Designed miniproteins, single chains, continued (3). Designs and how they scored, part 95

Each design is a single chain, and the fold is of that chain. pLDDT is the mean over its residues in the fold that is shown.

## One batch from the design tools (miniprotein)

Design m11296
Fold by ESMFold2-Fast:
Structure m11296 (fold): chain A 109 residues (1-109)
Amino acid sequence: MADEALEEKIAELERRGTSREELEEMTEELFELQLEELEFATELALKKAKSEEEKKEIEKLAEEAKKKIEEEKRRVFEEASDEELMRLAAVYILYKPPFEEAKAKAKAA
């Protein structure tokens, strides 16, 4: 199952006795990565757009997506359990290396 790697990372964080403060820091970095990914995807889409109407629609969708990420970040930091934060921190650990590799390749090209 796709969740096996996620469950393994959650177990590693639990075994290390990762504090709520550390989980919150990793979760904040996850939301920052999501915003960076959205910005990168938006720039790529704008370069491929063939009309002013397409560019306007891309910008509108990007702004709506950014608002949703910011709203979810607020919810998580106000309402999230330690279990939810641990899951989000595990997602960050799994997602960050592929994202950094993709950025490095784009910058080198």
Scores: mean pLDDT 79

Design m11297
Fold by ESMFold2-Fast:
Structure m11297 (fold): chain A 89 residues (1-89)
Amino acid sequence: MKIDELIEKVRELLALIDAGATPEQVLAAMRELIEFAEKLGLEDIARRLRVVYRQVENLLKEGKYDEAIRVARGAAEGLLRYLEHLKSE
């Protein structure tokens, strides 16, 4: 299992958020993460990311941009921590 590329995509998402990316750009980056996790056969990760994607999309539709970004950031930080632990052990 190659986790390094998924870690880099999660870091790219966090960098986009830190740079003030739009919620639409964040959703696009999350879609890439989901597709990549599916390609790697990481269905549990892909399923969790799809739930978060849906939450962010719904918050965006309601105009709750700060909440959408906060949810995306929290999910990305949690995933990054999990993947780094898998890589180190």
Scores: mean pLDDT 83

Design m11298
Fold by ESMFold2-Fast:
Structure m11298 (fold): chain A 85 residues (1-85)
Amino acid sequence: SSNNAGVQALAALQAHHQQVIQRAATVLQDPAAVAQLQALSDQLLAQFRAAMSDNSTSVDDIQAVYQQALTLPQQLFDELLAKKA
C-alpha cells in the first residue's frame, strides 16, 4: 500500500513468528518440532506475500490470511507442547 501498511504487517508477522519459534526452541528442545514451526512460518509468510501481491485478492481474503498467519504458529506450538507432556 502507499502508506507502507502491508510491509509493516509482514514485519509484525515475521517478528511474531520468530518469538513463537524462539519460545518453542527453549521449551520443547526438539529440533524436529522447531523445524515444523519454521516450515509453517515460511509457508504462512509466503501466503501473505502472495495475497498482498495479487490485485484480484479481496481485502476480506487478505485479512483471513493475516489472521491465520497470526494464530496458526501458536496453535502448532500448543499442540507440540501437549505431545511432549
Scores: mean pLDDT 84

Design m11299
Fold by ESMFold2-Fast:
Structure m11299 (fold): chain A 67 residues (1-67)
Amino acid sequence: MSADAAALHAYLRARGIPDTVLDSDGDGVEDEDFREGVRNLQRHLGLPADGVADAATLAAFRALVEE
Protein backbone atom coordinates (compact mmCIF):
# COMPACT_ATOMS: atom_id res chain seq x y z
CA MET A 1 0.00 0.00 0.00
CA SER A 2 1.01 3.67 0.38
CA ALA A 3 3.52 2.86 3.15
CA ASP A 4 5.46 0.56 0.79
CA ALA A 5 5.27 3.20 -1.95
CA ALA A 6 6.72 5.77 0.47
CA ALA A 7 9.56 3.36 1.31
CA LEU A 8 10.26 2.90 -2.41
CA HIS A 9 10.40 6.68 -2.89
CA ALA A 10 12.83 6.97 0.05
CA TYR A 11 14.99 4.21 -1.44
CA LEU A 12 15.16 5.89 -4.86
CA ARG A 13 15.96 9.25 -3.26
CA ALA A 14 18.81 7.63 -1.30
CA ARG A 15 20.18 6.34 -4.64
CA GLY A 16 20.46 9.90 -5.97
CA ILE A 17 17.09 10.47 -7.63
CA PRO A 18 15.90 13.91 -6.41
CA ASP A 19 12.59 14.06 -4.54
CA THR A 20 11.33 16.73 -6.97
CA VAL A 21 10.95 14.02 -9.66
CA LEU A 22 9.41 11.42 -7.31
CA ASP A 23 6.01 13.21 -7.08
CA SER A 24 5.63 16.39 -5.04
CA ASP A 25 1.87 16.08 -4.26
CA GLY A 26 1.17 12.34 -4.50
CA ASP A 27 -1.26 12.78 -7.41
CA GLY A 28 0.28 9.89 -9.35
CA VAL A 29 2.73 11.78 -11.54
CA GLU A 30 5.30 9.33 -12.97
CA ASP A 31 7.85 11.33 -14.94
CA GLU A 32 10.75 9.83 -16.91
CA ASP A 33 13.30 10.00 -14.08
CA PHE A 34 11.03 8.22 -11.61
CA ARG A 35 10.09 5.53 -14.14
CA GLU A 36 13.77 5.01 -15.04
CA GLY A 37 14.62 4.54 -11.36
CA VAL A 38 11.79 2.01 -10.93
CA ARG A 39 12.87 0.21 -14.13
CA ASN A 40 16.45 -0.06 -12.86
CA LEU A 41 15.19 -1.45 -9.54
CA GLN A 42 12.92 -3.94 -11.35
CA ARG A 43 15.84 -5.16 -13.52
CA HIS A 44 17.97 -5.60 -10.38
CA LEU A 45 15.16 -7.61 -8.72
CA GLY A 46 14.55 -9.77 -11.83
CA LEU A 47 11.10 -8.33 -12.54
CA PRO A 48 9.69 -7.02 -15.84
CA ALA A 49 11.11 -3.49 -16.19
CA ASP A 50 7.96 -1.50 -17.03
CA GLY A 51 8.63 1.40 -14.63
CA VAL A 52 5.39 0.92 -12.69
CA ALA A 53 5.66 0.52 -8.91
CA ASP A 54 2.97 -2.17 -8.74
CA ALA A 55 2.32 -4.68 -5.94
CA ALA A 56 4.92 -7.15 -7.27
CA THR A 57 7.60 -4.44 -7.44
CA LEU A 58 6.79 -3.23 -3.91
CA ALA A 59 6.81 -6.81 -2.54
CA ALA A 60 10.20 -7.56 -4.13
CA PHE A 61 11.58 -4.23 -2.85
CA ARG A 62 10.31 -5.06 0.63
CA ALA A 63 12.08 -8.45 0.51
CA LEU A 64 15.31 -6.73 -0.65
CA VAL A 65 15.41 -4.23 2.26
CA GLU A 66 14.33 -6.75 4.92
CA GLU A 67 17.49 -8.91 4.41
Scores: mean pLDDT 61

Design m11300
Fold by ESMFold2-Fast:
Structure m11300 (fold): chain A 63 residues (1-63)
Amino acid sequence: GANVEEAVRELARSSGLSLETARRAAEGMKARGLSDEQTAAALTSIASLPAHAAAQLAREAAR
């Protein structure tokens, strides 16, 4: 959904990750059963962290 796409762009911008990597984090969260709303909220929370921590959590979510 649009909210997830916006959160993916924000995560990529704040963390320095590629859009592809940020999108894979969203895909991993949804694969684990999160809704679009829960996924957007989680991505936004991660994006609010220092860049290094945001990047580490996003890579873990993509697994």
Scores: mean pLDDT 83

Design m11301
Fold by ESMFold2-Fast:
Structure m11301 (fold): chain A 73 residues (1-73)
Amino acid sequence: SALDAAIAAYVPSEEELAKAREYWDSLSEEEREEEIAAARAAYESDAATEAQREQILHQLAPIEKVLAERGEL
């Protein structure tokens, strides 16, 4: 998908990765599933602005990299 390609191309900073690890670990399993689903739906929305997609990408890409680091992908 366009989102998955954008996530793969995005290179998070070490600070973004550290914040993503802390944030992800603070969430319950239910909250984790909801966050990913909501963010992906928002990015794929025809109503989303370019700025909103960029913001979502900056939130999701560090989380996806953390999941890959932990073998959860």
Scores: mean pLDDT 77

Design m11302
Fold by ESMFold2-Fast:
Parts: C-alpha cells; structure tokens; sequence
Structure m11302 (fold): chain A 85 residues (1-85)
C-alpha cells in the first residue's frame, strides 16, 4: 500500500510539472487522488483520523495520500483561475 502510494505521488508530481493543459492536468490528478483514497479505504478500513492513534505505516500512507490531494487541489484551483480570467 505505501509503495503504491509513493508511486502515485511520483506520478502526480510528474503530471503537475509536465502536463501543459490545465484541464487535462486537473483531471489526471483528480484520478490519481481518487485512486490514493481508494487504497487507503481498502488497506486501512479502520484507520483512525486521530494522528496519535495511527501506527507508522498508517501515518505514512495518510501523509502520501494527503500530499497527492494537495497537488490535485492546487491544479484544480489553477484551472478554475484560468477559466475565470
């Protein structure tokens, strides 16, 4: 699970840096963020949202998924700003 999330984060960073079309970038990153969320739900169905109760693997998995979500949210905001201009 953690290794797959690390691969998704690497792919998300590459898409963010290399995709010139803002709409395509946002769509690809949304798909990657959705896959990361699915991995968390399937691998850690009883994961606590209280950080102090997470084990090391659960903390690392959430950290990776949150970073992917952050990249996706930035891309979405940039696309929305471009559409508004």
Amino acid sequence: AVKRLEELLREAREVYETEPDLAARAAKLQALAAEAARIIEETFPNISLLESLLNEEEREALRLALEIGRIQEEARREMAAQAAA
Scores: mean pLDDT 74

Design m11303
Fold by ESMFold2-Fast:
Structure m11303 (fold): chain A 72 residues (1-72)
Amino acid sequence: SPRQRFEIDMSIGVLQVDVAVMERTRDKLTPEELQAMVTRLEQTAERIVREYNPTPEQRAEIDELIERAREI
């Protein structure tokens, strides 16, 4: 539904902020801390996909955010 799509977009927005914060603070994080944050982000993304059934475009955006986090 349009409302459900909006809620997913808002959740993606939160993930975007989290990834941006990780990118800005990467110099203060150990590799172990960074990996733990990536794992938590992946778990959050899997929950969104499971509960909300995002569109292929929304899912691609979520996957891109996870890949960006892994590349930090």
Scores: mean pLDDT 81

Design m11304
Fold by ESMFold2-Fast:
Structure m11304 (fold): chain A 98 residues (1-98)
Amino acid sequence: SLEEGRELGERLAKALDEEKVRKLFEEAYQVFYEAAKAAVQDGSAEEEARKRYEEATERVVKALKELGASEEQIKDGRRAVEGLAEIALQRALADLAS
């Protein structure tokens, strides 16, 4: 859920490196938002959007590993990223409807 993803992200930030983890999630959110907006405006962009989601997710995972994250913390990071992707999609849909 959105709330669960946010809580997991906050726990990871406090456990590892608050500033670096926050920046990672902010950068991932921007990628998800731009990809979602492009896919909603142009259905032919869905495959490219999927690749951008996967690349952004793996970038977060790699960075968390470099910060010393455990296997469970990596799992939490993936769940936090899923929550961010959902928020980004909802925001893109709302912004395009306005």
Scores: mean pLDDT 81

Design m11305
Fold by ESMFold2-Fast:
Structure m11305 (fold): chain A 82 residues (1-82)
Amino acid sequence: SMSEEELAEGLEKVIEALKKEKEAIKNGESPQEKEEQIEAAEKLLEDAEELEKRLKREGADERLLELVKKARELIKEILELL
């Protein structure tokens, strides 16, 4: 139902939010509830991996695949910092 353009814009916003969260964690400015933050990040990683698999099966454009890969990599980097 979402257009590829709307999905790309959504992924770009998620990537920017993940970059800000990663910086906050590095600076010790992240929320105190680390366990809940880990659980949320793990769920988001699962959702990103499932989206990537679906987009690959559907032959989605390279831009969408690069954006979901970037989001997935940022989530993994955040999990490594937590």
Scores: mean pLDDT 81

Design m11306
Fold by ESMFold2-Fast:
Structure m11306 (fold): chain A 91 residues (1-91)
Amino acid sequence: ALSDDDVENAEAIYGPEVGELVREIERLVAESPDDPENKRRIAELLRRLAELILKDESLSPEEREAIARSALGQAELLEEEARKGETRKPL
């Protein structure tokens, strides 16, 4: 599951590629959390994270499904928030 508590531990648990994605997400959240473009970028990274987790044969099928569902759910929420910002007043 991706939460603020889990961010720093992702590399230790799931390997360097997942750790890199989680660090990028953390950086973007810290820099511009309310930016619709930043929310879309974070959602993209969460979808890539879910893809990597689903391909990780070292995890149980149940663990892969649970983590992927969590990441995809967060991505969908961020995409919806970004869409609301985009449709408010396009420049």
Scores: mean pLDDT 71

Design m11307
Fold by ESMFold2-Fast:
Structure m11307 (fold): chain A 85 residues (1-85)
Amino acid sequence: AIATAKLFDKEGNLKEIIQDIEVADDASAEEIVKKAVEELEKKGFEVSSFEIISVEKLDENTTLITAKVTGKDGKEYTLYIEVKK
């Protein structure tokens, strides 16, 4: 599957977009979020922790994962990951 991750600050401003994240079709939500966090760190966004808030099946081929991300700056962000098969 291919994932697209979008990082928003607490005010709703888009901070980062990561496209074409390759994930296994049987990957857990935790593994998918961890992969997206690794891609954010490669782009210079340092993450201290994350928490999965929800996993929603939008349609037959699309899942939306919502996670809360705490940056090393101590600020909270929301990470939306859309996974397509």
Scores: mean pLDDT 85

Design m11308
Fold by ESMFold2-Fast:
Structure m11308 (fold): chain A 120 residues (1-120)
Amino acid sequence: KELEELIKILSDPSVSLLEKLNAIFENKELIRENLEKILPKVKPILAPYIVRVAYPRATVAELKAILDKYLSPEDAEIAKKVLDALEVLRFEGANLGHPKELTKAILEVAKILNIPEEYL
């Protein structure tokens, strides 16, 4: 099943961040329809950009509301901090619509927030 395969890719630590990002960009509709099943299964650092890819025109406040709805309070707190940092990088010229550039932006956010790359 497409949803189970997507969740498997997004939760597998052996799958590269770039491959996870490509899977998300290829499955936007499936993600939008199944956020309640996907968001609790992924690491908090991936959640903010999953919701951004699903809702590219949403405001930061709307994305934070989605994170609060589907994540635990603890994971939502981490995800919202990552979202704020990604928006700063976007204002500094990072192209969040391209998987390779988004990968670099996420790794830079992880470095700033002291999140080890092995937990991405």
Scores: mean pLDDT 77

Design m11309
Fold by ESMFold2-Fast:
Structure m11309 (fold): chain A 74 residues (1-74)
Amino acid sequence: SEEELRRQRIIDEARKVIEEATKLMKENPEKLGYAGKAIAYARTAIGIAESGHDVEGAEQALRKAKEYLEKAKK
């Protein structure tokens, strides 16, 4: 279904955020604050998406994860 495909995309994108944020923290520990928030929101997005109850909430959490990842890159 379209909803199942949306959930899979959220999980995949959130996993990529975690990978990028983790690598960024390893390369520069000063990035911990924003990178840590990116990981936290990405984990929240995965949890919501896996529960299957709130696709919109999962998308919002993913949006926050990406926002903090971009802040961490600066």
Scores: mean pLDDT 87

Design m11310
Fold by ESMFold2-Fast:
Structure m11310 (fold): chain A 68 residues (1-68)
Amino acid sequence: SHADRLVQFAIAMLRKEGRLDLAEEVERMRAAGVPAEEILRRAREQALKEGDLGTAAFLDALLAELRA
């Protein structure tokens, strides 16, 4: 699905940016059947808590794409 492709894209980009911890968390949520919007929202909240504004902005853009 489009939603699953966005989550897979998020995982690939998080790995490329060296955010291996967040990529693993996203993979774990996906394996557990968490809905794509909730996965991306929770990952964005984690990035914001860590002060990683670049990752937060990237995840926010994916959330906007999912909602379109």
Scores: mean pLDDT 88

Design m11311
Fold by ESMFold2-Fast:
Structure m11311 (fold): chain A 63 residues (1-63)
Amino acid sequence: MLIPEEDFKRFAENLLKVAREEGDEETVKEIEQALKERDFSKLVSILLTDAIDRAFERREAEK
């Protein structure tokens, strides 16, 4: 499926802001790389990985 480039950029910018606020430098680098390559699948993979990491952090805090 094709997604508008404007939405792709906006989405990536939002993820960058969140990752920077969280101090997740690895995620920031991955997002920048995906933007350079215009790799939407890679960007989605990064988002999914970030969501999983946050779920693990919540479980650790709730232990």
Scores: mean pLDDT 68

Design m11312
Fold by ESMFold2-Fast:
Structure m11312 (fold): chain A 80 residues (1-80)
Amino acid sequence: EPKLPEALEAIIEALLALEERRRGRTLDEAEREARRKEILDRLRNGEELPKEEQEAILRALYELGDLSEKDYNAALERLK
């Protein structure tokens, strides 16, 4: 089966880390799987993400090297 693109994995992990920070605890395996599915479904449906989640996605892509510094900064400005 095809692996998810590395960029999508980085996005999912960034949003899972954000959720753990919001809850003040680590997610268990079942919670991580359920949240991963919800993230994928929201991305597939083109749902409007909260600004905080959009910023987390941009940072993850920048750290992965998928966004240049210029594109990352331009994207952050668009979220203001």
Scores: mean pLDDT 77

Design m11313
Fold by ESMFold2-Fast:
Structure m11313 (fold): chain A 83 residues (1-83)
Amino acid sequence: MLSEESAELVEKAVRRFVEEAREELEKLSASVYTAVVLRAIGDALDAALEAEREGASREELEERLEEVERESIEYARELAAKE
């Protein structure tokens, strides 16, 4: 499915998201925390799969993953603010 390179970039992006949003994520209930992290993983995997199907460059994939990271952080912050 994904190349090793794309898989490494996805893993790195998800790890950065969890690191950057740690304070917000820790405010969430365990179930909501799990759902938010799984959503981020899914979005990152979808972005990588689409990039590979389109023949996108590594730079384009990194840009798409940065967008997924930003959106995931924002979503976690919005949920933490509502709890």
Scores: mean pLDDT 84

Design m11314
Fold by ESMFold2-Fast:
Formats: structure tokens, C-alpha cells, sequence
Structure m11314 (fold): chain A 82 residues (1-82)
């Protein structure tokens, strides 16, 4: 669903930034943690978190993080329109 997809892509954006810094990042764990964190949020709060993922991608210059942030934002907007 759109909320889970938003959480998954937000988590993947964070994991890509950590990997680019040489840190070990488990993509599945990052995605699961982000999905669980978003389950208690309102659609408006989910949108705010997704905007943060896009910001991290832009500010870090990490193309994969930015692409995942944009996917998170797209799915967060779908949550608001339901």
C-alpha cells in the first residue's frame, strides 16, 4: 500500500546515504524500521517524513537516495489523496 511504500523508500534513501559514507546498512532492516515508524503517523506527518527523504538525497548529492526519496514523496501524496 502507499503508506508502506512511502516508508520503504524513505528507509532505503537513508541506507544509501549510510553506504555512501562507508557505513554498513542493511536495506531490509532500514525499510522495515521506516515502515513501522510511519504506521503511527497521520498522512500529513508521512508527507513531512517523505519530504525529509528528498532533502537528504538533494543535500548529500546521492542519486540513489534522491530517487528513493522521490518515490517516498510520491507514495506519501497518494496516502493524502485517499
Amino acid sequence: NAAEDAGKHAGLAGAEILKSLGADADEDTAAENAINALKSLTPEEILEQAKGAVYLGKSSGNKKALENGKKALSNAKKVLSK
Scores: mean pLDDT 75

Design m11315
Fold by ESMFold2-Fast:
Structure m11315 (fold): chain A 78 residues (1-78)
Amino acid sequence: LEALRELLTYLVENFGGIDESLPEEVKRAIVEELRAEAERLREEARRSPSEEERELLLFLAELLERQAELIEKYTLNP
């Protein structure tokens, strides 16, 4: 999440956030980063001894995957 948070902060500071005017390559990079972070969270969940922590990490991973899917469908795959 730290790398994603830094990327989103950079985009807000330099481009006013994520909107339709962002270059396609930047949107693709965001999608890739969201999916990479989701997979990292799934790996962390697999290693977690806490059921509650595992559920939270899996929930966050699904949330990030959903965001990546929405960006891809509505901005990169017209």
Scores: mean pLDDT 71

Design m11316
Fold by ESMFold2-Fast:
Structure m11316 (fold): chain A 63 residues (1-63)
Amino acid sequence: SQARLEASLALPPEQKELAREIGEKLREIGDSTNRLYQERRRLLRQGDFEGAEKLREKAIKEG
């Protein structure tokens, strides 16, 4: 929205760069989580319970 854009433009340059970096890192974490979730769902649909369990264990180890 216009209000959101105006709020973003009002930030000092240092905070603007920090906000961008934080936003990108959060996006990368979200993308990785979504990928694992979708892959687990696919394995479950195929009846590969062993594969789904291994993905869950990997996510716990890495998270």
Scores: mean pLDDT 70

Design m11317
Fold by ESMFold2-Fast:
Structure m11317 (fold): chain A 97 residues (1-97)
Amino acid sequence: EEERRRRLFDLEVRLALAEIQLAVNKLTYKRLDKNDPNYETELKNLQKIAEKVLKELEDILGEARRLNAPPSLIADIESLIQDVKKFIEEIKKELEN
């Protein structure tokens, strides 16, 4: 039980760090200038970072389910996964046009 609590706390820390990373990436995206010669390169870099955040969140979700984490924590992780997926799709559409 103590080990389970420690693992759940570690997951909450990892989730908080992933939320911060996504927030920073979204702010970076909003600040991109389409007239900047590095615009496409910066979009591709943001996509790579977002894909790494997505993988981390999927790993967090898997571990949370194995630990029988509270439904609220599972829901928070799933919500953030959906936010990251939408952000990745937005970047992909921007790169196509």
Scores: mean pLDDT 89

Design m11318
Fold by ESMFold2-Fast:
Structure m11318 (fold): chain A 58 residues (1-58)
Amino acid sequence: SMLDKMIEELKKSIEELREKVKELEETHPDDPKAQMLALLYQAAINSEEFLIERIKEK
């Protein structure tokens, strides 16, 4: 279904965002600006996870 495809695309987006967080933590561990950007990516991950849960609700 369209909803199943949307969940798959969101899962791919979450994986890409997790890689970006990891890269920032590895390359700029002591940079406050990089830390803030990582938190923004984490917020995006949380939003997409929440959307997946809402799509699964009947």
Scores: mean pLDDT 85

Design m11319
Fold by ESMFold2-Fast:
Structure m11319 (fold): chain A 86 residues (1-86)
Amino acid sequence: SEDDIKEKQEEQAYQDWIDKLKQKLQETDDPRTAELIEFEIEFIRRKQALKKELKAQGKVLNREERIAELAALAKAAEAAVKAALQ
């Protein structure tokens, strides 16, 4: 279906973005830049996981719920990256 094609295109676009971020990570010698890139990769992965989980549950978040969930994912991604860099 067109929805299946769109979903595959979105997954490929996110993977391409992660691959570009991984390339930038390999090219940087700055620990702070590396931490920011690792955060962006982790945050993208967590957003994709949430999207798949919500789809599996047939759940649609309103704007306020979506903002709150994205803020929670960002905080969790930051904590995970900082823990990995110890």
Scores: mean pLDDT 83

Design m11320
Fold by ESMFold2-Fast:
Parts: structure tokens; sequence; C-alpha cells
Structure m11320 (fold): chain A 65 residues (1-65)
């Protein structure tokens, strides 16, 4: 189901984001953040949390440039 697939992808993206933050990889952080924004409406019960995480990652990526 799309919701379960989106939740799995959010978990994978969250792991990638942590690695990108440690590596100061702005490009990966922006890509992960943008993808999380797209997935937020599909995540049941945690849409606002995913959206907030996406916004923070995109902002962090812009600061790393």
Amino acid sequence: MEVERAEREVDELTRRAKEAIRNKDADTLREVGERLRELAPKVVGNSEGVQAQADRLIAHAEKLK
C-alpha cells in the first residue's frame, strides 16, 4: 500500500539525512528534505512531523553552502 511504502521511504531518508549531516553533504540533505516534503501528506499520523523535518533539513542544506 502507498502509505506503508511512504513510511518505509521516510525511515530510509531519515537515515540518509543523519549521514549527510555528519558528512556536511548539502546536496544530499536538500534532496532528502525535498523528498520528505513530497511524502509528508502520505504518512498517516506523522505528516506534520515529517514536514517539519523536511523543512529543517532543507534549511540546514542551504546553510552548508
Scores: mean pLDDT 78

Design m11321
Fold by ESMFold2-Fast:
Structure m11321 (fold): chain A 103 residues (1-103)
Amino acid sequence: MDARELAAAEAILLVLRGEPEARVRAALERAGLDPSVYLPQLREAIAGLPEEDRAALREIAETRLAGGIMAAARIDGKIVRLAADPAEATAEEVREKALAELA
């Protein structure tokens, strides 16, 4: 996962958790986003979401922050962790993660 995508996921998670503004601003800056523009927009967008959608977004953000591994698949009696969104992982990254978990 790109470091900027990770920082953006962190910013979303910090807003969802009600963390201090200074931490959200720092995460947005690491994502290459202007906090003065994006922090109000992010807060408004999150506040406009139903509670179920906010819960789903929190889960996605936490999964991305944890390196994109959320679900477990069983391959030959071993547990392999998969990214939350398979489209975010290249076939090579999935293979490398599978080989590391099986070693």
Scores: mean pLDDT 59

Design m11322
Fold by ESMFold2-Fast:
Structure m11322 (fold): chain A 77 residues (1-77)
Amino acid sequence: LTPAQLAQAAANALAASDRLIAMFEYNGDKEGAEEFRKLRDEIVAAQAAGDATALRNAMRKLWEKAQEAIDKGYSLP
């Protein structure tokens, strides 16, 4: 990834994590919301380090955790 591509990927991942945090908070799942906050911190750290591998790993974890919301039937805020 170029720095510009990494920045765009990180921006997209941060937007997705913010939406998931809001959704879990809206449904009263404080523990799930905190897990997404930790993943958001991993995305920020990966972008700051320019670490494309760390960013991909954080995005994979984000997607895996997002599937839990679908399984739980959570509604959007």
Scores: mean pLDDT 81

Design m11323
Fold by ESMFold2-Fast:
Structure m11323 (fold): chain A 76 residues (1-76)
Amino acid sequence: RAPRPRDEAARLAIEAGKRVLEIAITEEGLSVEEAIKLAEEAMRTVAVHLGLSKEEAEEVVKKAKPELEKLAKKLA
C-alpha cells in the first residue's frame, strides 16, 4: 500500500503542528491555548505548501485538534 500524496501531506502537516506545539509549550513557555493556535497555523501553512487546498488544510486541522489538545495538556 503506497501512501497517497494527500495522505502524506496531511501526515507531515500534523507532525509539524505537534513539533511547533512542543516547542511553544516547553521552550517558549506559551499557554496551552496560544500553543494550540500556533500549531494550527503551522499545520495550515505546511498542508497548503505541500499541495492541499485551504479547505483540505482546515479538515486536517479539525481532525488533529483533539490530539493537539491532549498533547498540550500532557506537556503543560
Scores: mean pLDDT 80

Design m11324
Fold by ESMFold2-Fast:
Structure m11324 (fold): chain A 80 residues (1-80)
Amino acid sequence: MAEKTRKIHETRQRAYEEAAKKFSEEDARLAARYAAALVEIALGINVEESKKLIEELKKKGIPEEALRIAEEVAKETLKE
């Protein structure tokens, strides 16, 4: 459990830092939440809640490039 929580936290922080290099603080925060949700789904934690969060985040109009950054960060964190 602790290991999975750490991966989710690390994904959120890394996605925020990467997105913040190119996007506003608001968009970077949304990208970080999206990346964390992707990792939760991949790890089998809060899957339904994370899917709902992803739909709500997409409704907020996150830039496509910010979503791509979030997906890449989630992918890299899951390889560790």
Scores: mean pLDDT 81

Design m11325
Fold by ESMFold2-Fast:
Structure m11325 (fold): chain A 82 residues (1-82)
Amino acid sequence: MIEVTFILNSDGTVEVTIKEGDKVIKEKIETGEELKKFLEKYLGIKPEGSSITEVINDAIKKADSYKIEVIGDDVVITLTFK
């Protein structure tokens, strides 16, 4: 089971965390293209889209489950893959 957390910042950037058991990978990403490459490299999915928001929306469709939370000024999206 793999958990992916996106923190959408008000400046349009995203902080991505991928957790699989004891392995944790974190990256701050500024473009949809960088996000696509990151998710393909570390999660093995190929989400479609040109913007960060479009890539995240396509990743949600590929996930087994998801939750969306607002924490302060940030939107936090957590995806689970089996």
Scores: mean pLDDT 84

Design m11326
Fold by ESMFold2-Fast:
Structure m11326 (fold): chain A 85 residues (1-85)
Amino acid sequence: KMEEAIRRVIEEYFAAAGLPVPPADMSREEALERIRAEIQRQADAWIKEQNLPADEVAEQRAALAALLERLEDMVMEKAKKLVEE
C-alpha cells in the first residue's frame, strides 16, 4: 500500500545518507526534514572544505535549495512506482 511504499523509500534515503533506520512513529514530514538536514550538512561541509569564493557559495546553496524543495516529490514518485508494480 502507499504508506508502506513511502516508508520503504524513506528508509532507502536514510540508508543512502548514512542515517540510522527511522523509528516507526516518525512522521513523513519529520523524516523528510531529517533527510534535508543531512544533505544540507554534507553540502555545507564540502563547501567549507573547498574554500570557495562567496559568489560560488551562493550558487551552490541556491542549487541545493532547489534540490531540497523537490525531495518530497522524488520520494512520492518512487513510492508510486512501487505501488504500481
Scores: mean pLDDT 78

Design m11327
Fold by ESMFold2-Fast:
Structure m11327 (fold): chain A 107 residues (1-107)
Amino acid sequence: SATEEALLLLSELMAVLGEAVTLYEQGRLTPEQLAELEARAQELMARIRALLPELPPELAAGVERFLELARELLEALRNRAPLDRIRELMRRIEEEWRRIQALVEAL
């Protein structure tokens, strides 16, 4: 189903974002690694966005919030934002991911 495909893609996007944040926190995120991870994230975000019209409205709204936070996180990483900003964005992304998972379990 579109819901199952969206969850798999969101899970993969979470892994990509988590890797980028972990490397950034360790001072190990090179410009080349960021470019590669950002390209992978953008591909996943585009594929997820294409599924939005097929998702239940409440789930679609949650996914849209997740994608906007992911976009903001990638922008913050490009701009070498303070660690506290990166961590706050990642916490908000993790909160939206938990809400999305709970919504799907309730369906």
Scores: mean pLDDT 91

Design m11328
Fold by ESMFold2-Fast:
Structure m11328 (fold): chain A 86 residues (1-86)
Amino acid sequence: MKKELLEKALEYVRQALEAVRNGDGEKAIEYLEQALKYAEESGDKALVRFLKRVLEAVRRAFKQGHYETAINALEAAIRALEKALE
């Protein structure tokens, strides 16, 4: 069950990354909010804190037009979720 929740969180972070690549900050944020929900249900408090920081970083990056910063934050989130699934 915990692994399935983290796999869903990873899928949503990957969708957020594609949304950023397409210039769609609103969809990227929506996907990250879904990823955060699944991470919270998994009970991994460290991962939840990390994803909250990623969400704030992506919101700030889009407001400032720093799309590469958003991409880097999302790639870090993907690596963290992949590590949690080992």
Scores: mean pLDDT 86

Design m11329
Fold by ESMFold2-Fast:
Structure m11329 (fold): chain A 90 residues (1-90)
Amino acid sequence: MASLERLIEQEEKALEDAKKRKDEARVELAKLGLRMLERAREGMSLEEAREVVEEVERIRHKTLNKPLLPEEELEERARLLLEYLEALRA
């Protein structure tokens, strides 16, 4: 049912909405989300999943002044993200 294609469509709509609202943080996150989902369609590696999680945290740190997560937390989130994307691709 919920396919990777459906998530891409939803994220594209979220990007359009964020642009209309002039929400720079959400625009950055939506663009990253779209790149992540497109990479997942081709088969994402754990290293690529980690890079995505690190990018999300860098955007949050810069835009929302939230502290960066420790490296162990980023690695755990990358593994969970990869598992989720693999399930959607199947």
Scores: mean pLDDT 74

Design m11330
Fold by ESMFold2-Fast:
Structure m11330 (fold): chain A 80 residues (1-80)
Amino acid sequence: ATIDSAKFENGKLVVTGKGPPNTSLVVEALRDGKSVGGTGAKTDANGNFTAEIPVDQAGTYVLRVYHKGELVAEKTVTLE
């Protein structure tokens, strides 16, 4: 899996990325080594996903994508 973008939209952290088609994933946001939020996401037939995490606080986040409990992607982002 990959993380392609992360941005705040409508009071949520919106993460987009890619993985295997029609696959359930979990996307988690960490701040200062602590989990601050997460959500499930499902890839479409082309392998694209969008995850909306209910966090809206500016800062540096480590974003992690899990498939069946295995870490498959990680990205550090700074959001204002």
Scores: mean pLDDT 85

